Designed miniproteins, single chains, continued (2). Designs and how they scored, part 102

Each design is a single chain, and the fold is of that chain. pLDDT is the mean over its residues in the fold that is shown.

## One batch from the design tools (miniprotein)

Design m7541
Fold by ESMFold2-Fast:
Structure m7541 (fold): chain A 70 residues (1-70)
Amino acid sequence: GTIFLSEEALNSLSELQKIIVQSALAASETGRRDVALREFQRLTGKKLSREEYEEVVKKAVEEERKRLLG
C-alpha cells in the first residue's frame, strides 16, 4: 500500500527516518524490495541485509502509523 504523509509530518522526521519512508514508498510503487534497499544504501552509505532493511522499514512505518492515529 501507499503511505501518505503531510508536509508537516515529513518536516518533523529525522533525515534517516525520511529516507526510510521515501524508500518504502518507492518499493510500494515498483513492487520491488531490492530497489528500496539499494536506494536506502545509496542515500545513507549504510550496508544492510534485505532482512535488516525490511525490519527498519517496518518499524518506521509503524511509528508513523502510531503518530497519525494518536
Scores: mean pLDDT 59

Design m7542
Fold by ESMFold2-Fast:
Structure m7542 (fold): chain A 56 residues (1-56)
Amino acid sequence: LDELHRRFAEEMRRSAERGEATPELDRLAEQLGPHVAEVLAQGRRYAGPEFEVPRR
Protein backbone atom coordinates (compact mmCIF):
# COMPACT_ATOMS: atom_id res chain seq x y z
CA LEU A 1 0.00 0.00 0.00
CA ASP A 2 2.69 2.49 0.96
CA GLU A 3 4.59 1.90 -2.28
CA LEU A 4 1.42 1.93 -4.35
CA HIS A 5 0.41 5.15 -2.66
CA ARG A 6 3.73 6.71 -3.64
CA ARG A 7 3.35 5.62 -7.25
CA PHE A 8 -0.13 7.02 -7.39
CA ALA A 9 1.03 10.34 -5.97
CA GLU A 10 3.78 10.49 -8.58
CA GLU A 11 1.37 9.79 -11.43
CA MET A 12 -0.96 12.42 -10.06
CA ARG A 13 1.87 14.91 -10.17
CA ARG A 14 2.53 14.03 -13.80
CA SER A 15 -1.11 14.48 -14.79
CA ALA A 16 -1.21 17.77 -12.90
CA GLU A 17 1.91 19.15 -14.55
CA ARG A 18 0.71 18.00 -17.97
CA GLY A 19 -2.80 19.24 -17.31
CA GLU A 20 -4.43 15.88 -17.96
CA ALA A 21 -5.28 12.70 -16.08
CA THR A 22 -4.02 9.28 -17.05
CA PRO A 23 -6.32 6.21 -17.21
CA GLU A 24 -3.80 4.43 -15.00
CA LEU A 25 -4.86 6.64 -12.10
CA ASP A 26 -8.47 5.54 -12.49
CA ARG A 27 -7.39 1.92 -12.45
CA LEU A 28 -5.41 2.32 -9.24
CA ALA A 29 -8.23 4.20 -7.55
CA GLU A 30 -10.53 1.27 -8.25
CA GLN A 31 -7.98 -1.21 -6.91
CA LEU A 32 -6.66 0.62 -3.87
CA GLY A 33 -9.95 2.06 -2.69
CA PRO A 34 -10.99 5.18 -0.79
CA HIS A 35 -7.50 6.50 -0.08
CA VAL A 36 -6.53 6.42 -3.72
CA ALA A 37 -9.95 7.65 -4.78
CA GLU A 38 -9.42 10.82 -2.74
CA VAL A 39 -5.93 11.31 -4.12
CA LEU A 40 -7.26 10.77 -7.63
CA ALA A 41 -10.04 13.31 -7.04
CA GLN A 42 -7.40 15.86 -6.10
CA GLY A 43 -5.42 15.14 -9.24
CA ARG A 44 -8.53 15.42 -11.37
CA ARG A 45 -9.29 18.79 -9.79
CA TYR A 46 -6.02 20.08 -11.22
CA ALA A 47 -6.45 18.40 -14.61
CA GLY A 48 -10.25 18.55 -14.72
CA PRO A 49 -10.70 22.23 -15.58
CA GLU A 50 -7.60 22.12 -17.76
CA PHE A 51 -8.68 18.95 -19.49
CA GLU A 52 -12.13 20.34 -20.11
CA VAL A 53 -12.52 23.43 -22.26
CA PRO A 54 -11.34 26.27 -20.00
CA ARG A 55 -13.88 29.06 -20.03
CA ARG A 56 -16.63 28.67 -22.50
Scores: mean pLDDT 57

Design m7543
Fold by ESMFold2-Fast:
Structure m7543 (fold): chain A 54 residues (1-54)
Amino acid sequence: VPPEVVAAVLAASATYPLPVTPETAAEFLAAVTAAGPADPAAARALLDTYLATQ
């Protein structure tokens, strides 16, 4: 996954309350997509990985 997509995911996560709940994960994914990641599928994979480590 490109570093730019990782940066977009991390930037978007800063706007959400932590810890991120499963309900807010869908809103978080929408925000990541709106923030301009080049690949929404990659953004989803990063979100899933991020949530798994939290």
Scores: mean pLDDT 58

Design m7544
Fold by ESMFold2-Fast:
Structure m7544 (fold): chain A 104 residues (1-104)
Amino acid sequence: SAAEKELVALMRELLETYAPSAEGAKAAGDDLMAEALQRLDDLLSGKVSGRAALAEAAGLIEEYFREQGFFDLAAAFGTARDMLAAGESYADVLARLLELLSKL
């Protein structure tokens, strides 16, 4: 769906500020960021699809930001993960994530 692609693209764009690619993150020794970027790229390319894969990507991003001490950012992605796991619409997840990120 359009909302699903927008959500994946937003998550990928946000991580691009920290690492331009999964290879770049891996080279920096940031395995969690590299895994998250790879999952989002796989979702954007259609190599993987579905709610579970997107929720997993959100969970990896949450863990990365928590380990970096960015607790508000981690909580935003944790909320996105929980909403995806609960079956909330991609549009609602996108809107909530944007709202939470605007507070940072």
Scores: mean pLDDT 81

Design m7545
Fold by ESMFold2-Fast:
Structure m7545 (fold): chain A 94 residues (1-94)
Amino acid sequence: SSLLNEMKRLMIELLELHEKKAPLSELKKVAQRLIETAREFLKSNPNLPEELKKEIEEKIEEVERAIREDASPEELVKKSIELVKTVEIAEETL
């Protein structure tokens, strides 16, 4: 999937920024793009089981909350990785 590949690319970018100790604002920009790409994945896959859609939506909300509440860089990275992994597992069921 082109959307999953984009999410994996963004995840690598986020990890590289975190390793370089980039400002939280830069990490948030990449995390926001992960959220947008995950939402596009949901729109592009209307036939996903409802339980998998809910799980992805919950992971999107966790990343959005981490951004909104100024969570640590470590927590933002962790939640972003969990989102990408959840989408990857969902795609494997297609």
Scores: mean pLDDT 90

Design m7546
Fold by ESMFold2-Fast:
Structure m7546 (fold): chain A 73 residues (1-73)
Amino acid sequence: GHMEELKELRRKILEELAKLIAEEIEKKTGEKPTITVEYFGDDKVRVTVKTSKEEVVLEADLTTGKFTIERKE
């Protein structure tokens, strides 16, 4: 259905954002990040991009399209 197509697109956007963030962190730190993907129910995804120096957490609600990005050091 139309909503499932939007959810898949939002999932792909989240994956591409995580990849871009991981590449930028690797270039800055010289350390390859660890990427962890966690699912919360059917509609929420958290992606954690982590090195020894910093952590970036991306959260997406696939139903609403809301994305949040937090950086922790």
Scores: mean pLDDT 81

Design m7547
Fold by ESMFold2-Fast:
Structure m7547 (fold): chain A 108 residues (1-108)
Amino acid sequence: GNEELIEFLRKAIRELEALAEELRRAETFEEVEEVLARVQELIDEVVKKLRENGLNEEALEIEVLEGMMRIAFGVGKLINDLEFTKEMLLKLLERLIEKLEEIIKKLE
């Protein structure tokens, strides 16, 4: 039911907020990549749950944000600018959290 999905999404938001704090503390591209791998794993679970509940458009929007995060990391690593990379990823992560909050609001 919607209550189970809302609870799952709220838990996902809390986990993403914790990952954002780890990303802020990252001092190397390797540490950023480790955080991104965990973000991607969580996004895969979110996308699966959204699709199982018929929210295919919302799932696609989340996948687009994930794709943008992968591109931002690749570009940041190419230009060797850790601070720029972290700033871009944190902004995308904030947009992801806002999108999940918007989905919860539509389900309430």
Scores: mean pLDDT 90

Design m7548
Fold by ESMFold2-Fast:
Structure m7548 (fold): chain A 71 residues (1-71)
Amino acid sequence: SRVVLLVQYEPRPGLDEAIRAVAAAHGGSALVLPAERHALVTVPADRAEAAAAELLALPGVRSVRLVPYEP
């Protein structure tokens, strides 16, 4: 099972690459939307907590939220 993490950030040099690298390290992928200052990180559900903690530790990341698959 996979989950989506909504990452909100302030633009910083290298931050979009760092977000993508963290997603890849946890077996996932990232769609970075710089104009929106958001990224959608998709990871395996069992990796979500570790990925969220690592993303939140990145300088410039403001919040990481699990997006419910069901509205």
Scores: mean pLDDT 82

Design m7549
Fold by ESMFold2-Fast:
Structure m7549 (fold): chain A 74 residues (1-74)
Amino acid sequence: SMLERARQLLEEGEGALRNAEGLREGGKRYSDMLGKEDPEKAREFSERVDRLVAEGEEEARRLLEEGRALLEEA
């Protein structure tokens, strides 16, 4: 049903947001640790994490938007 699909999309979107936040937090901790020994590698790692977080948040927004649209149509 459309309601079941909407629920699945919303759950997937919320999961993607949680994963992105976890990656941001874990990435910061690792970058802080790495920065004590190699500030340049820490910066490169941080930039890579920022890109992955942004991509994850964008995908999450798309899933949440689709799920909300289906809820309104159901």
Scores: mean pLDDT 87

Design m7550
Fold by ESMFold2-Fast:
Structure m7550 (fold): chain A 119 residues (1-119)
Amino acid sequence: SDLALKLYKLVKKYLPDASEDERIELTRLALLLYKFLTNELDLPESVIEGIKKIIGTDDVSKVTFEQFVEALKEVLGIELSPRIKKILEEIFKRAKENIETLNEELFLEIFEEVLKENK
């Protein structure tokens, strides 16, 4: 998607010393986070149901970062590296504070600001 390419370019710009695998992982996780927060998840229905069961609420504004990480681990088998976890936690926090107005443009602005702080 266009958003995925834009996210990847920001990761490459601000984390030039990161491995290609880490850049791809962070890009995919950021895209997944955006889709989760905007209720646009494009995953199999059984996977979405598994995520909802762990999260325990349909109101994304009430979801904690810890619940999101647990859903990634238990449903998708994804374990976050300490650096990626730190970056995603800050993105999650700032995006959630702006949940009512969150769109691709605002998400990209938040993402770039967080990456600049972790350069």
Scores: mean pLDDT 85

Design m7551
Fold by ESMFold2-Fast:
Structure m7551 (fold): chain A 72 residues (1-72)
Amino acid sequence: SEAEKLREKAIELAKNPSPTDQKKAADYAIEAANLMSPEEQFELAREILKAAPDLNGVKIAMLVLAVGVDKM
């Protein structure tokens, strides 16, 4: 699905510490989250944290969860 492709791109780019790749990871993660249910958003955040267990991964995971809050 579209969400799956965006998810895979976000996770892969989140592993790279470059600012450009981190920005792209965040953008893809937000796009994916907008196509996802709350349960899928939590799973995406968890996968990002597992792939990038650092401050960048935390920041991207928080952005994913914030999409869910904006929809409440």
Scores: mean pLDDT 81

Design m7552
Fold by ESMFold2-Fast:
Structure m7552 (fold): chain A 86 residues (1-86)
Amino acid sequence: GMTDEQALKEARGALEAARGAIDEAEKSPDLHTQSVLLVAARLWIAAAEFYASLITDPEQRAQLDAEIAELRSRVDELGKKIEEKK
């Protein structure tokens, strides 16, 4: 199966992609672009959650879960702002 090292690498890559999408969405004045980037961010967060679930080291898992929670919070707040403008 997947090793902790592989799962950590995949989870970190997914979180970096999610963060990039959120950062770009927050900077964009265009609602369509914000919506597309928000969908992308949600998919990357889901991928990170999947890979994090495979990690057996409790410290690495806790660090990933905290970062996932931060990005989930940012996505939820951005989602509310987008819905208010529709």
Scores: mean pLDDT 86

Design m7553
Fold by ESMFold2-Fast:
Structure m7553 (fold): chain A 77 residues (1-77)
Amino acid sequence: SMEEMDEAALRAAEAARRSGTPAGAATAAYQAFKSVLDGGGEKGKEGALEAARAAREAGGNMSTQHAADLAEEAAKK
């Protein structure tokens, strides 16, 4: 349901903030992207933006930035 996808995206955002590593933040941002793609609404999009921001702040390699890009793009749809 939308509510399940929204909650999944918000949990992914929290995981991204708490990860402390670029790889962990990338995984969480990708999960947020998937949740929005699978039916998340406005709360899911907010979660995806938070996860993307946390991944950007974690820094690191191109794969982390790519996961952030995907989450941001999903939030704009």
Scores: mean pLDDT 79

Design m7554
Fold by ESMFold2-Fast:
Structure m7554 (fold): chain A 94 residues (1-94)
Amino acid sequence: SMDEIRALIAGALGLAQLIRQDAERRGDEELAKRAAEVVALLREAYNSTDPARLRALLEEVRARFEEIAREHPEYAGATATIRDLVERALALVE
């Protein structure tokens, strides 16, 4: 299941990077910064071997994308997909 967790995190990481790049292209410096911070959390989660730390990181990522989805409805589809991947990864963490 760790390989499955990492695959889900990698999927979320790729989509988060696309949001960051799109925000940078549009000149939305605040969103680009917030997306970069979430990318860093996802990278730490991908490399984590501590289940408690992994859960805490994924819960923080979920919360941050919930805020981004509320404030930036133009990314609602991408943020919903990321949240689904993160929630599926959280369900596999013990």
Scores: mean pLDDT 89

Design m7555
Fold by ESMFold2-Fast:
Structure m7555 (fold): chain A 68 residues (1-68)
Amino acid sequence: SMEEEIIKLLEELEKIAKEGSNEEKMKKIIDRLEELRKQDPEVFEKVLKENPELALVYKNAKADLEKA
């Protein structure tokens, strides 16, 4: 499901952040998450609301990429 794909991508993003940031890999994951958000913003927002720790990872990664 889309919910499972979003959660998996967010967990991969968290793992990359903890192991030492790879900006290229992080950007690819964020790009895929943004594609999913555009396809179904309601499902995307629901996943973030139900997974607040992963939502924080997503927000931090997006903020870091905006500086580039």
Scores: mean pLDDT 82

Design m7556
Fold by ESMFold2-Fast:
Formats: structure tokens, sequence, C-alpha cells
Structure m7556 (fold): chain A 89 residues (1-89)
């Protein structure tokens, strides 16, 4: 998870939206599967940011949109877990 977060941040900083978005989405998915709310939230936020950046720069719209949608869902899931507002199932 942390490796994909680092790769996502580096790709976004370099202007590679889709690459950053896909690494962010992968980190978010890994965080969700591991029960790591912080990695899920951060990975999802990076996935959304990278996907949106890819759309803005005219990269592949299917990949960019997919990364953005996946990232948004992962960020919501991680945020809900991190917020501790709902008793654990």
Amino acid sequence: AEKHIKLAKEAIKAGNGIEGGLHGALAGTEGIRAGDAQSALEGGQLGSKGGMLGLKHGEDPVKATGAAIAGIGEAIHGGLLLGKMIPVE
C-alpha cells in the first residue's frame, strides 16, 4: 500500500495523472482489504486526484475516469472507517 502511495504522489507531481490515479486506487484497494482506513483514504484521495488530472490533461478518458471513480469510492470508505462514527460490524 505505502509503495503505491509513494508512486502515486511522484506520478501526480510529474503530471502523469492516469499513472498517479491508478497507483492511488491500488493503494486504496490494498488499504480496504487490509482494514487500514488511513491507506484506504489516502490512496483513494490520490486515485481521485490523479484520475481528475488525467481527464484535465486529455489523457485516456476511460482509464482516467475509472481511476477517479475508484479513488472517490475508496476515499469515502476509508473516511467512514477513520471517522469511527459507526460501530464496527
Scores: mean pLDDT 74

Design m7557
Fold by ESMFold2-Fast:
Structure m7557 (fold): chain A 97 residues (1-97)
Amino acid sequence: SMKELEEKLKELLRKAQEAIENGDEKKEQEVVDEILSLLSEEEKKKLKEYEEVLKRASEKLRAGKEVSEEEKKKIKEYYEFMKPFQELAKEVEKELE
């Protein structure tokens, strides 16, 4: 269920925030690893592909080279993929205020 996954992600994001506030780097890493474990193998593969494109685009921009249209498309796909996670993180931040 998407709702069960969303509630689990919110719980993990709260634990991550608490670990950050307490300076508990080990607990923060454990929570991040647990969040990543909720991703499917296909989603993990997509994240890795997006990270590689972002790295290449950054290197090109630093060298004064133009980023290709295909690379720009992949970067847009990355932001759309991350959008639900950003919305969940924003909800957790509001709950902790």
Scores: mean pLDDT 74

Design m7558
Fold by ESMFold2-Fast:
Structure m7558 (fold): chain A 82 residues (1-82)
Amino acid sequence: SALREQLRQEIIERLKKPEEIEKVEELVKKAEELKFSDPEKAAELYTKATELDYKMFGKELSEEEKEELYKHYLEKILAENA
């Protein structure tokens, strides 16, 4: 019953933040559209989407973590374009 209530509360919490979820989705969609034409901008948008996703669940990324995440996404996008 404890696990069931926890899962229910997680669903309710997500339903309370539809606007934040929509912003994350919109950033990801824009990043995917730019993957081949502007990989640097796509990596920036993926980084922002991930930052908002973490913030939604109570974690703020440091500047160093955001920089590492940007580099990771950029490298991945460039590898996919090769």
Scores: mean pLDDT 78

Design m7559
Fold by ESMFold2-Fast:
Structure m7559 (fold): chain A 97 residues (1-97)
Amino acid sequence: SSVEKAKAFSEEYEPTVPDVVSDEEVRELALKYLARVLGVPVEELYEFLKKEKITVEEFHLLEVAKRYGLGEEARKLLKEKKSLEEIAKELTELLEK
């Protein structure tokens, strides 16, 4: 069911803490955590984010969306500079089709 996929995505991405990290040290800690979870060197993830010009929070959204086959759609929405909440809502609606 498309509805079940949409619900799973929303539950996996729905934040229990503030989505926006303004402190650079906390952002770096989040980056190191993601690199460890993905099994890649943190330096390689840094270079990827710089090349793509995306934040660690945006990268997290892209990785979750990719697992649901929405990686390309999520990238397009990020280029449109929509909020992470608006992107998550639109991706959820796409899964309900």
Scores: mean pLDDT 68

Design m7560
Fold by ESMFold2-Fast:
Structure m7560 (fold): chain A 100 residues (1-100)
Amino acid sequence: EKQIELDTDIALAIIGVSVLKLVRDQLSPEAQALLDELDEEITKASQYAENGDFEKAREELEKAIEIARELKTKVPADLQPLVDSLIATLERAKELAKEL
């Protein structure tokens, strides 16, 4: 049950990053670099979760949260609610990984 919830939240985070990539050309080069780093860390978290390495998945989710918080400070105001939603999803995924 908690593993399905974790997999779902990681999938939602991947979707959130994909939506931000659709407006990538509206982002500064610094924000684009942070978005790429965020994508890499979420992808690593997904891979670790699939392999049952929940401690490593949690570590990558913690890194993703830090990057997403920095990204929020670098994006236009209209995109900040989308980044906030992504941070909330990542925080939930982190707590689920901690409990597994």
Scores: mean pLDDT 87

Design m7561
Fold by ESMFold2-Fast:
Structure m7561 (fold): chain A 58 residues (1-58)
Amino acid sequence: IDELVQQLSSPDRAVRLEALRELGKLGDPRTTGPIAEFLTANPGQEYRDAVRQGAAES
């Protein structure tokens, strides 16, 4: 979890998208805050889609 949260700060967009997908896949309550904060600061359909895809795989 901590490593994935750190990847949200990556300058690489692909790394950030993959981190969101993996965080969504985990479904751990500890990921809810970091995901919500990231999505609030980075509004975009691609980021929401990454979380949704991860959640669907869990």
Scores: mean pLDDT 75

Design m7562
Fold by ESMFold2-Fast:
Structure m7562 (fold): chain A 84 residues (1-84)
Amino acid sequence: EIDEIVESILESASESGKEIAELEAEMLRKVYEYMKKGDEEKAIEVIREYIKELEKITGKKFSEEEKEEIIKKILTYIKNLLKE
């Protein structure tokens, strides 16, 4: 469920979660649509833009490894949702 990813990101930020939850919901919707169309490249771009906005909101800089982990986690969840 989308809620699991939202919960995880809210916990990692430790700030007011509303902005982050809204940002993530929009990102997940766009990633789902692109993945359904087979456009994984654009899906990854959407996730990268999400990470940039998350860095701005939290003041944290993610390492390249952390960014790749976030991308993989989101893509895996979306692929699981598309299993039918």
Scores: mean pLDDT 75

Design m7563
Fold by ESMFold2-Fast:
Structure m7563 (fold): chain A 74 residues (1-74)
Amino acid sequence: SLEELADRLLASVERAAQKLRDIAPEHKERIDELVEKARSAKTPQERLKLVMEAATELQRIADELGISLSSLLA
């Protein structure tokens, strides 16, 4: 279901965020904001949208640090 997909993707984003916070603590506040925004979504459709936005922004932060986002999801 869309709800199960959104929840699974949120969990993946949260794991990547945790690893990225450890590597780049200077980005902690921004990363926390992205995750909390996705977590606070009231519908599965909104949660999926916000999770994808968070994933895109985590990818951008990882790219700036020279880190592959795929390595954070492994």
Scores: mean pLDDT 83

Design m7564
Fold by ESMFold2-Fast:
Structure m7564 (fold): chain A 72 residues (1-72)
Amino acid sequence: SLLEEFEKLGKELLELARKSKRFSPEEVETLEKILKGTLEYLKKTKDEEKMKQVIKEVKEAIELIKKELEAE
């Protein structure tokens, strides 16, 4: 399901952000809160178009962080 894909990608994004020296612990905590709030919103609204949009945004963020980690 799209919700399961979002949860999996959100977890991956948080793990990558924690490994990146560019993110403070406070910034990672803020990201976690945003991801949790978005997940609760999506569970409540069942908005598939919004689910697809946020999945795309999370995938793009993951790729950016991966490129930064590979450059280190």
Scores: mean pLDDT 82

Design m7565
Fold by ESMFold2-Fast:
Structure m7565 (fold): chain A 79 residues (1-79)
Amino acid sequence: SKTTRVKQAILDELVEALEAGRTSVTIDEKELAENAGTSVSTVSRAIRDLEKAGLLGRDGNTLTALASADELRAYRDAL
């Protein structure tokens, strides 16, 4: 699904950030929507789902990982 593609893209960016020694990424919801072929509304729902799962926190356009890289990968692979 398009929601699955957005979730995978976000989780991949957070894993890359964690592997680089950072805990957060800055996103552009319009760019994520365009890249996934979907709407900003779908991107917002995907982010909310990941927040509800306890995987990330959000402050404006900044997403912060609340789980390890291994936990984020495991969740991604289960999507």
Scores: mean pLDDT 87

Design m7566
Fold by ESMFold2-Fast:
Structure m7566 (fold): chain A 61 residues (1-61)
Amino acid sequence: MEDELAARVVELLSRTDEFITIDELAKELGVSKETVEKILDRLEAQGVVRREPGKGVRLVR
């Protein structure tokens, strides 16, 4: 992850054992939901996170 925002997302997810919603990530990072979605798309494509409709996102093991 070269993007600073992607690194912050991973850091946030690593601090909790729960799924975090896109809304919560956007609020905690101070960015738009669209920005979070783009970051999550990249991280999911790389196998770093799993996104579950209705539950949110968490780190892959």
Scores: mean pLDDT 76

Design m7567
Fold by ESMFold2-Fast:
Structure m7567 (fold): chain A 81 residues (1-81)
Amino acid sequence: STVSGSFTLTVNGVPVPVDFTLTEDSAEVRATAPTEEVARAAGRLLEQALRDSGFVVTERTIEQDPQDPSRYILTIKAVRA
């Protein structure tokens, strides 16, 4: 079964919207942040949450949005341990 949802993570007072898709075997998480530093901080928190939930992180990317230079997109992919 696939479960998708969204929430807002607060990182040093900055709201970071997060979208996720979970299956029994995998997880994919996408977050948007106003700076690369906030994206990296959000990434550390989200990766820890995935590890605590029995996942192993396989991929992490942070990319600047070409349509909005004030927006950074974090993508994390993980699989069941």
Scores: mean pLDDT 88

Design m7568
Fold by ESMFold2-Fast:
Structure m7568 (fold): chain A 83 residues (1-83)
Amino acid sequence: EFEKKREEAIEEFAKKFTDATLKAYPNIELSRDVLLKESKKYVKNTAEGKGHPLVPVTEEEKQIEKEIKEWAKQLKEEEEKAK
């Protein structure tokens, strides 16, 4: 239910971040699948208030980070309500 919505949101943010990174670094030799896995960890860690080696560098990536943080705030409020 809300858990499924959380997973779906993480997936969408990870895709957006991956696409933004590949657009910024067209010569990157990393596969999209590897980058997508790292982006998922990044989104999850950012939502949990943790750091991650994959950091936003471009304006597009930074915008996605802001969206993740805003979503994470809403998620915390929903979890408090679910108690």
Scores: mean pLDDT 74

Design m7569
Fold by ESMFold2-Fast:
Structure m7569 (fold): chain A 89 residues (1-89)
Amino acid sequence: MVFEKLRRSRELLDEAERLLRDPSNRQKGLDLLTEGLELTNEAVTLATEYYNRNKDKTDEARVVGAEATSVYSRANNLATWLSNRLQLS
């Protein structure tokens, strides 16, 4: 479940970024960005809980933590870019 949400979050963020670069797809891109950010927050929360519950499975916990960090960084960078370009700039 956690890995599935992390993968889906990344897919949505990647597609949102692609669409947001084309003005004709901007509204669809914004909708996907919103969905991707919501899933990223949920997935990172679940990944953190999974890590804390599975510390005895060190390798598995590390993989989940690394993936969560990657997706979170992607979401934060895209949200910052969008804010500067479309909302506050």
Scores: mean pLDDT 73

Design m7570
Fold by ESMFold2-Fast:
Structure m7570 (fold): chain A 100 residues (1-100)
Amino acid sequence: MEEMRRAMREGMAEQIRERNLTTALFLAMATYEELLLLAKKAGDEEAIKEIEKEYELFVEVLKLLSQIKELKEEELEEIAELVRRGDLEGAKKLVEKILE
């Protein structure tokens, strides 16, 4: 499961760097659905809650990113690195600051 989460985060970060937010959303939807199925098969209720929260945060980050009319390459790279590391709360806070 962790290897799949890591690969997903790396893929999402790359799509953000390429400014392909729709592709990032599609990949997130597919990957989180698979992660949820794995957690459900394992009967891991805590993992299910964690995965659901992570997915909700990622969708919110993408939604906020879609509202930015002009995003500097340096800001985009910082957001992508936060996503790659799994710091979705940090990514959300950074995007919110850019929107101010």
Scores: mean pLDDT 80

Design m7571
Fold by ESMFold2-Fast:
Structure m7571 (fold): chain A 82 residues (1-82)
Amino acid sequence: SSEEKGVENGLNLIKEKYLEGESEENIAAMANYLIRSSALAREPVIELLKELGVSEEMIKAVFTQIPISEEDAKELAEALRK
């Protein structure tokens, strides 16, 4: 579905940002945004973060109120629309 593809695009964006050296805090904020944007994203996000070796503390932070930058929010919104 288009929603599944949007989630996949969002996950790929988060993975790329992590590989580019983005902080775990910003990665958690992006993951939080993606989960709040689509109910389909919750389990794939958790699986991706575990695969990337993100700490258990940061995975828990994904479910808190983390501020996301306007730039990251825009990129994720664009990924979800594709």
Scores: mean pLDDT 81

Design m7572
Fold by ESMFold2-Fast:
Structure m7572 (fold): chain A 93 residues (1-93)
Amino acid sequence: SIEDKINEEIEKILSDPEMQKLLEEAKKLLEEYSHVTDDDLLPYLEPEDFSPDLPLPDIKKELENLKNGSEAEKARALFFLRRLFSQIRRYQE
């Protein structure tokens, strides 16, 4: 299933020391943007971004976008990284 594939990718990410470093950096940046609501991000999102079939984001790319991207790239990166951390939490339950 799609959920099984997502869970396999999460297991791979959590087992990779380089990915763990990127996740820790992402966590700190997400805390910096904690005052930004998901509603604030809606103008930068497309309907397909809410698909349950959406693959896991490229963590390195989304981190780069959140640090150095345009306003739209930062907003989209914030949304996808929040989604990723939500999926990781769900996996660990």
Scores: mean pLDDT 83

Design m7573
Fold by ESMFold2-Fast:
Structure m7573 (fold): chain A 119 residues (1-119)
Amino acid sequence: GVLVVERDPSLSEEARRIFDEIVELLKEALNKPFTKEQLDEFYRKLEELVDRLVALGVDAAVGIAWRENEDGTYEVMAAFVGVGENVGRAVDRFTEIVRELAEQGKVTRGRYFAGFVAP
């Protein structure tokens, strides 16, 4: 699978720890098939971590794209995380990769979410 990581080197130590936890979760997801329940739980954990970054004043976006295996499990084929000023860049890179993989029949669905600091 493909992982897109767009980090901000100006992150606080606490925000960097959360970002690194997201990266490790995405790496794990790209190496193992999921049931639907496991995929939904995984996505919920990503949402919780993004909410924590937003609470620290950091914009963030995370997404995954997957295919369904013949046995009814789900295989994550692409994933991304982007933070701060790099959120837009991460989304753009992920969207392009997902288009390429979909054209090859390697992904059937993707989703992402973004959290933004209130003005």
Scores: mean pLDDT 85

Design m7574
Fold by ESMFold2-Fast:
Structure m7574 (fold): chain A 67 residues (1-67)
Amino acid sequence: SAGLEAAVEAARRLHEGELSAEEAARLAIDKGATADQVGKGAVRAVAEGLASPEDAEAVGRAAHRLA
């Protein structure tokens, strides 16, 4: 889904230092991701080597605060 793809991209950009966790969560949500999809996308980004587990935890927490 577009929301899940946006969540993967947001987690990658957090990992690369382009965005904060809150900015990454907002980017994914603005592109149609739910808080649950942000969490799933971040886990997928970790599985693909695009983000760390710590990045996934941070962006997931931020998404639930914003949703």
Scores: mean pLDDT 86

Design m7575
Fold by ESMFold2-Fast:
Structure m7575 (fold): chain A 58 residues (1-58)
Amino acid sequence: SAPTNEQAKKAYDYLVKELGLSEEEAERATLAAYIDIADSGAPATLENLIARALAHAP
């Protein structure tokens, strides 16, 4: 199942607040992670969304 909008928002906030990514970088990374989880069928958890977002972060 795809991640929820709430999970995506929390991942985005984590990337901006804790890791200091720009709003643009965090949005792109979070969107890429969302698509990856939706396409791969991986568990739609906040932890997986953050981990995949980090793989797409600059």
Scores: mean pLDDT 80

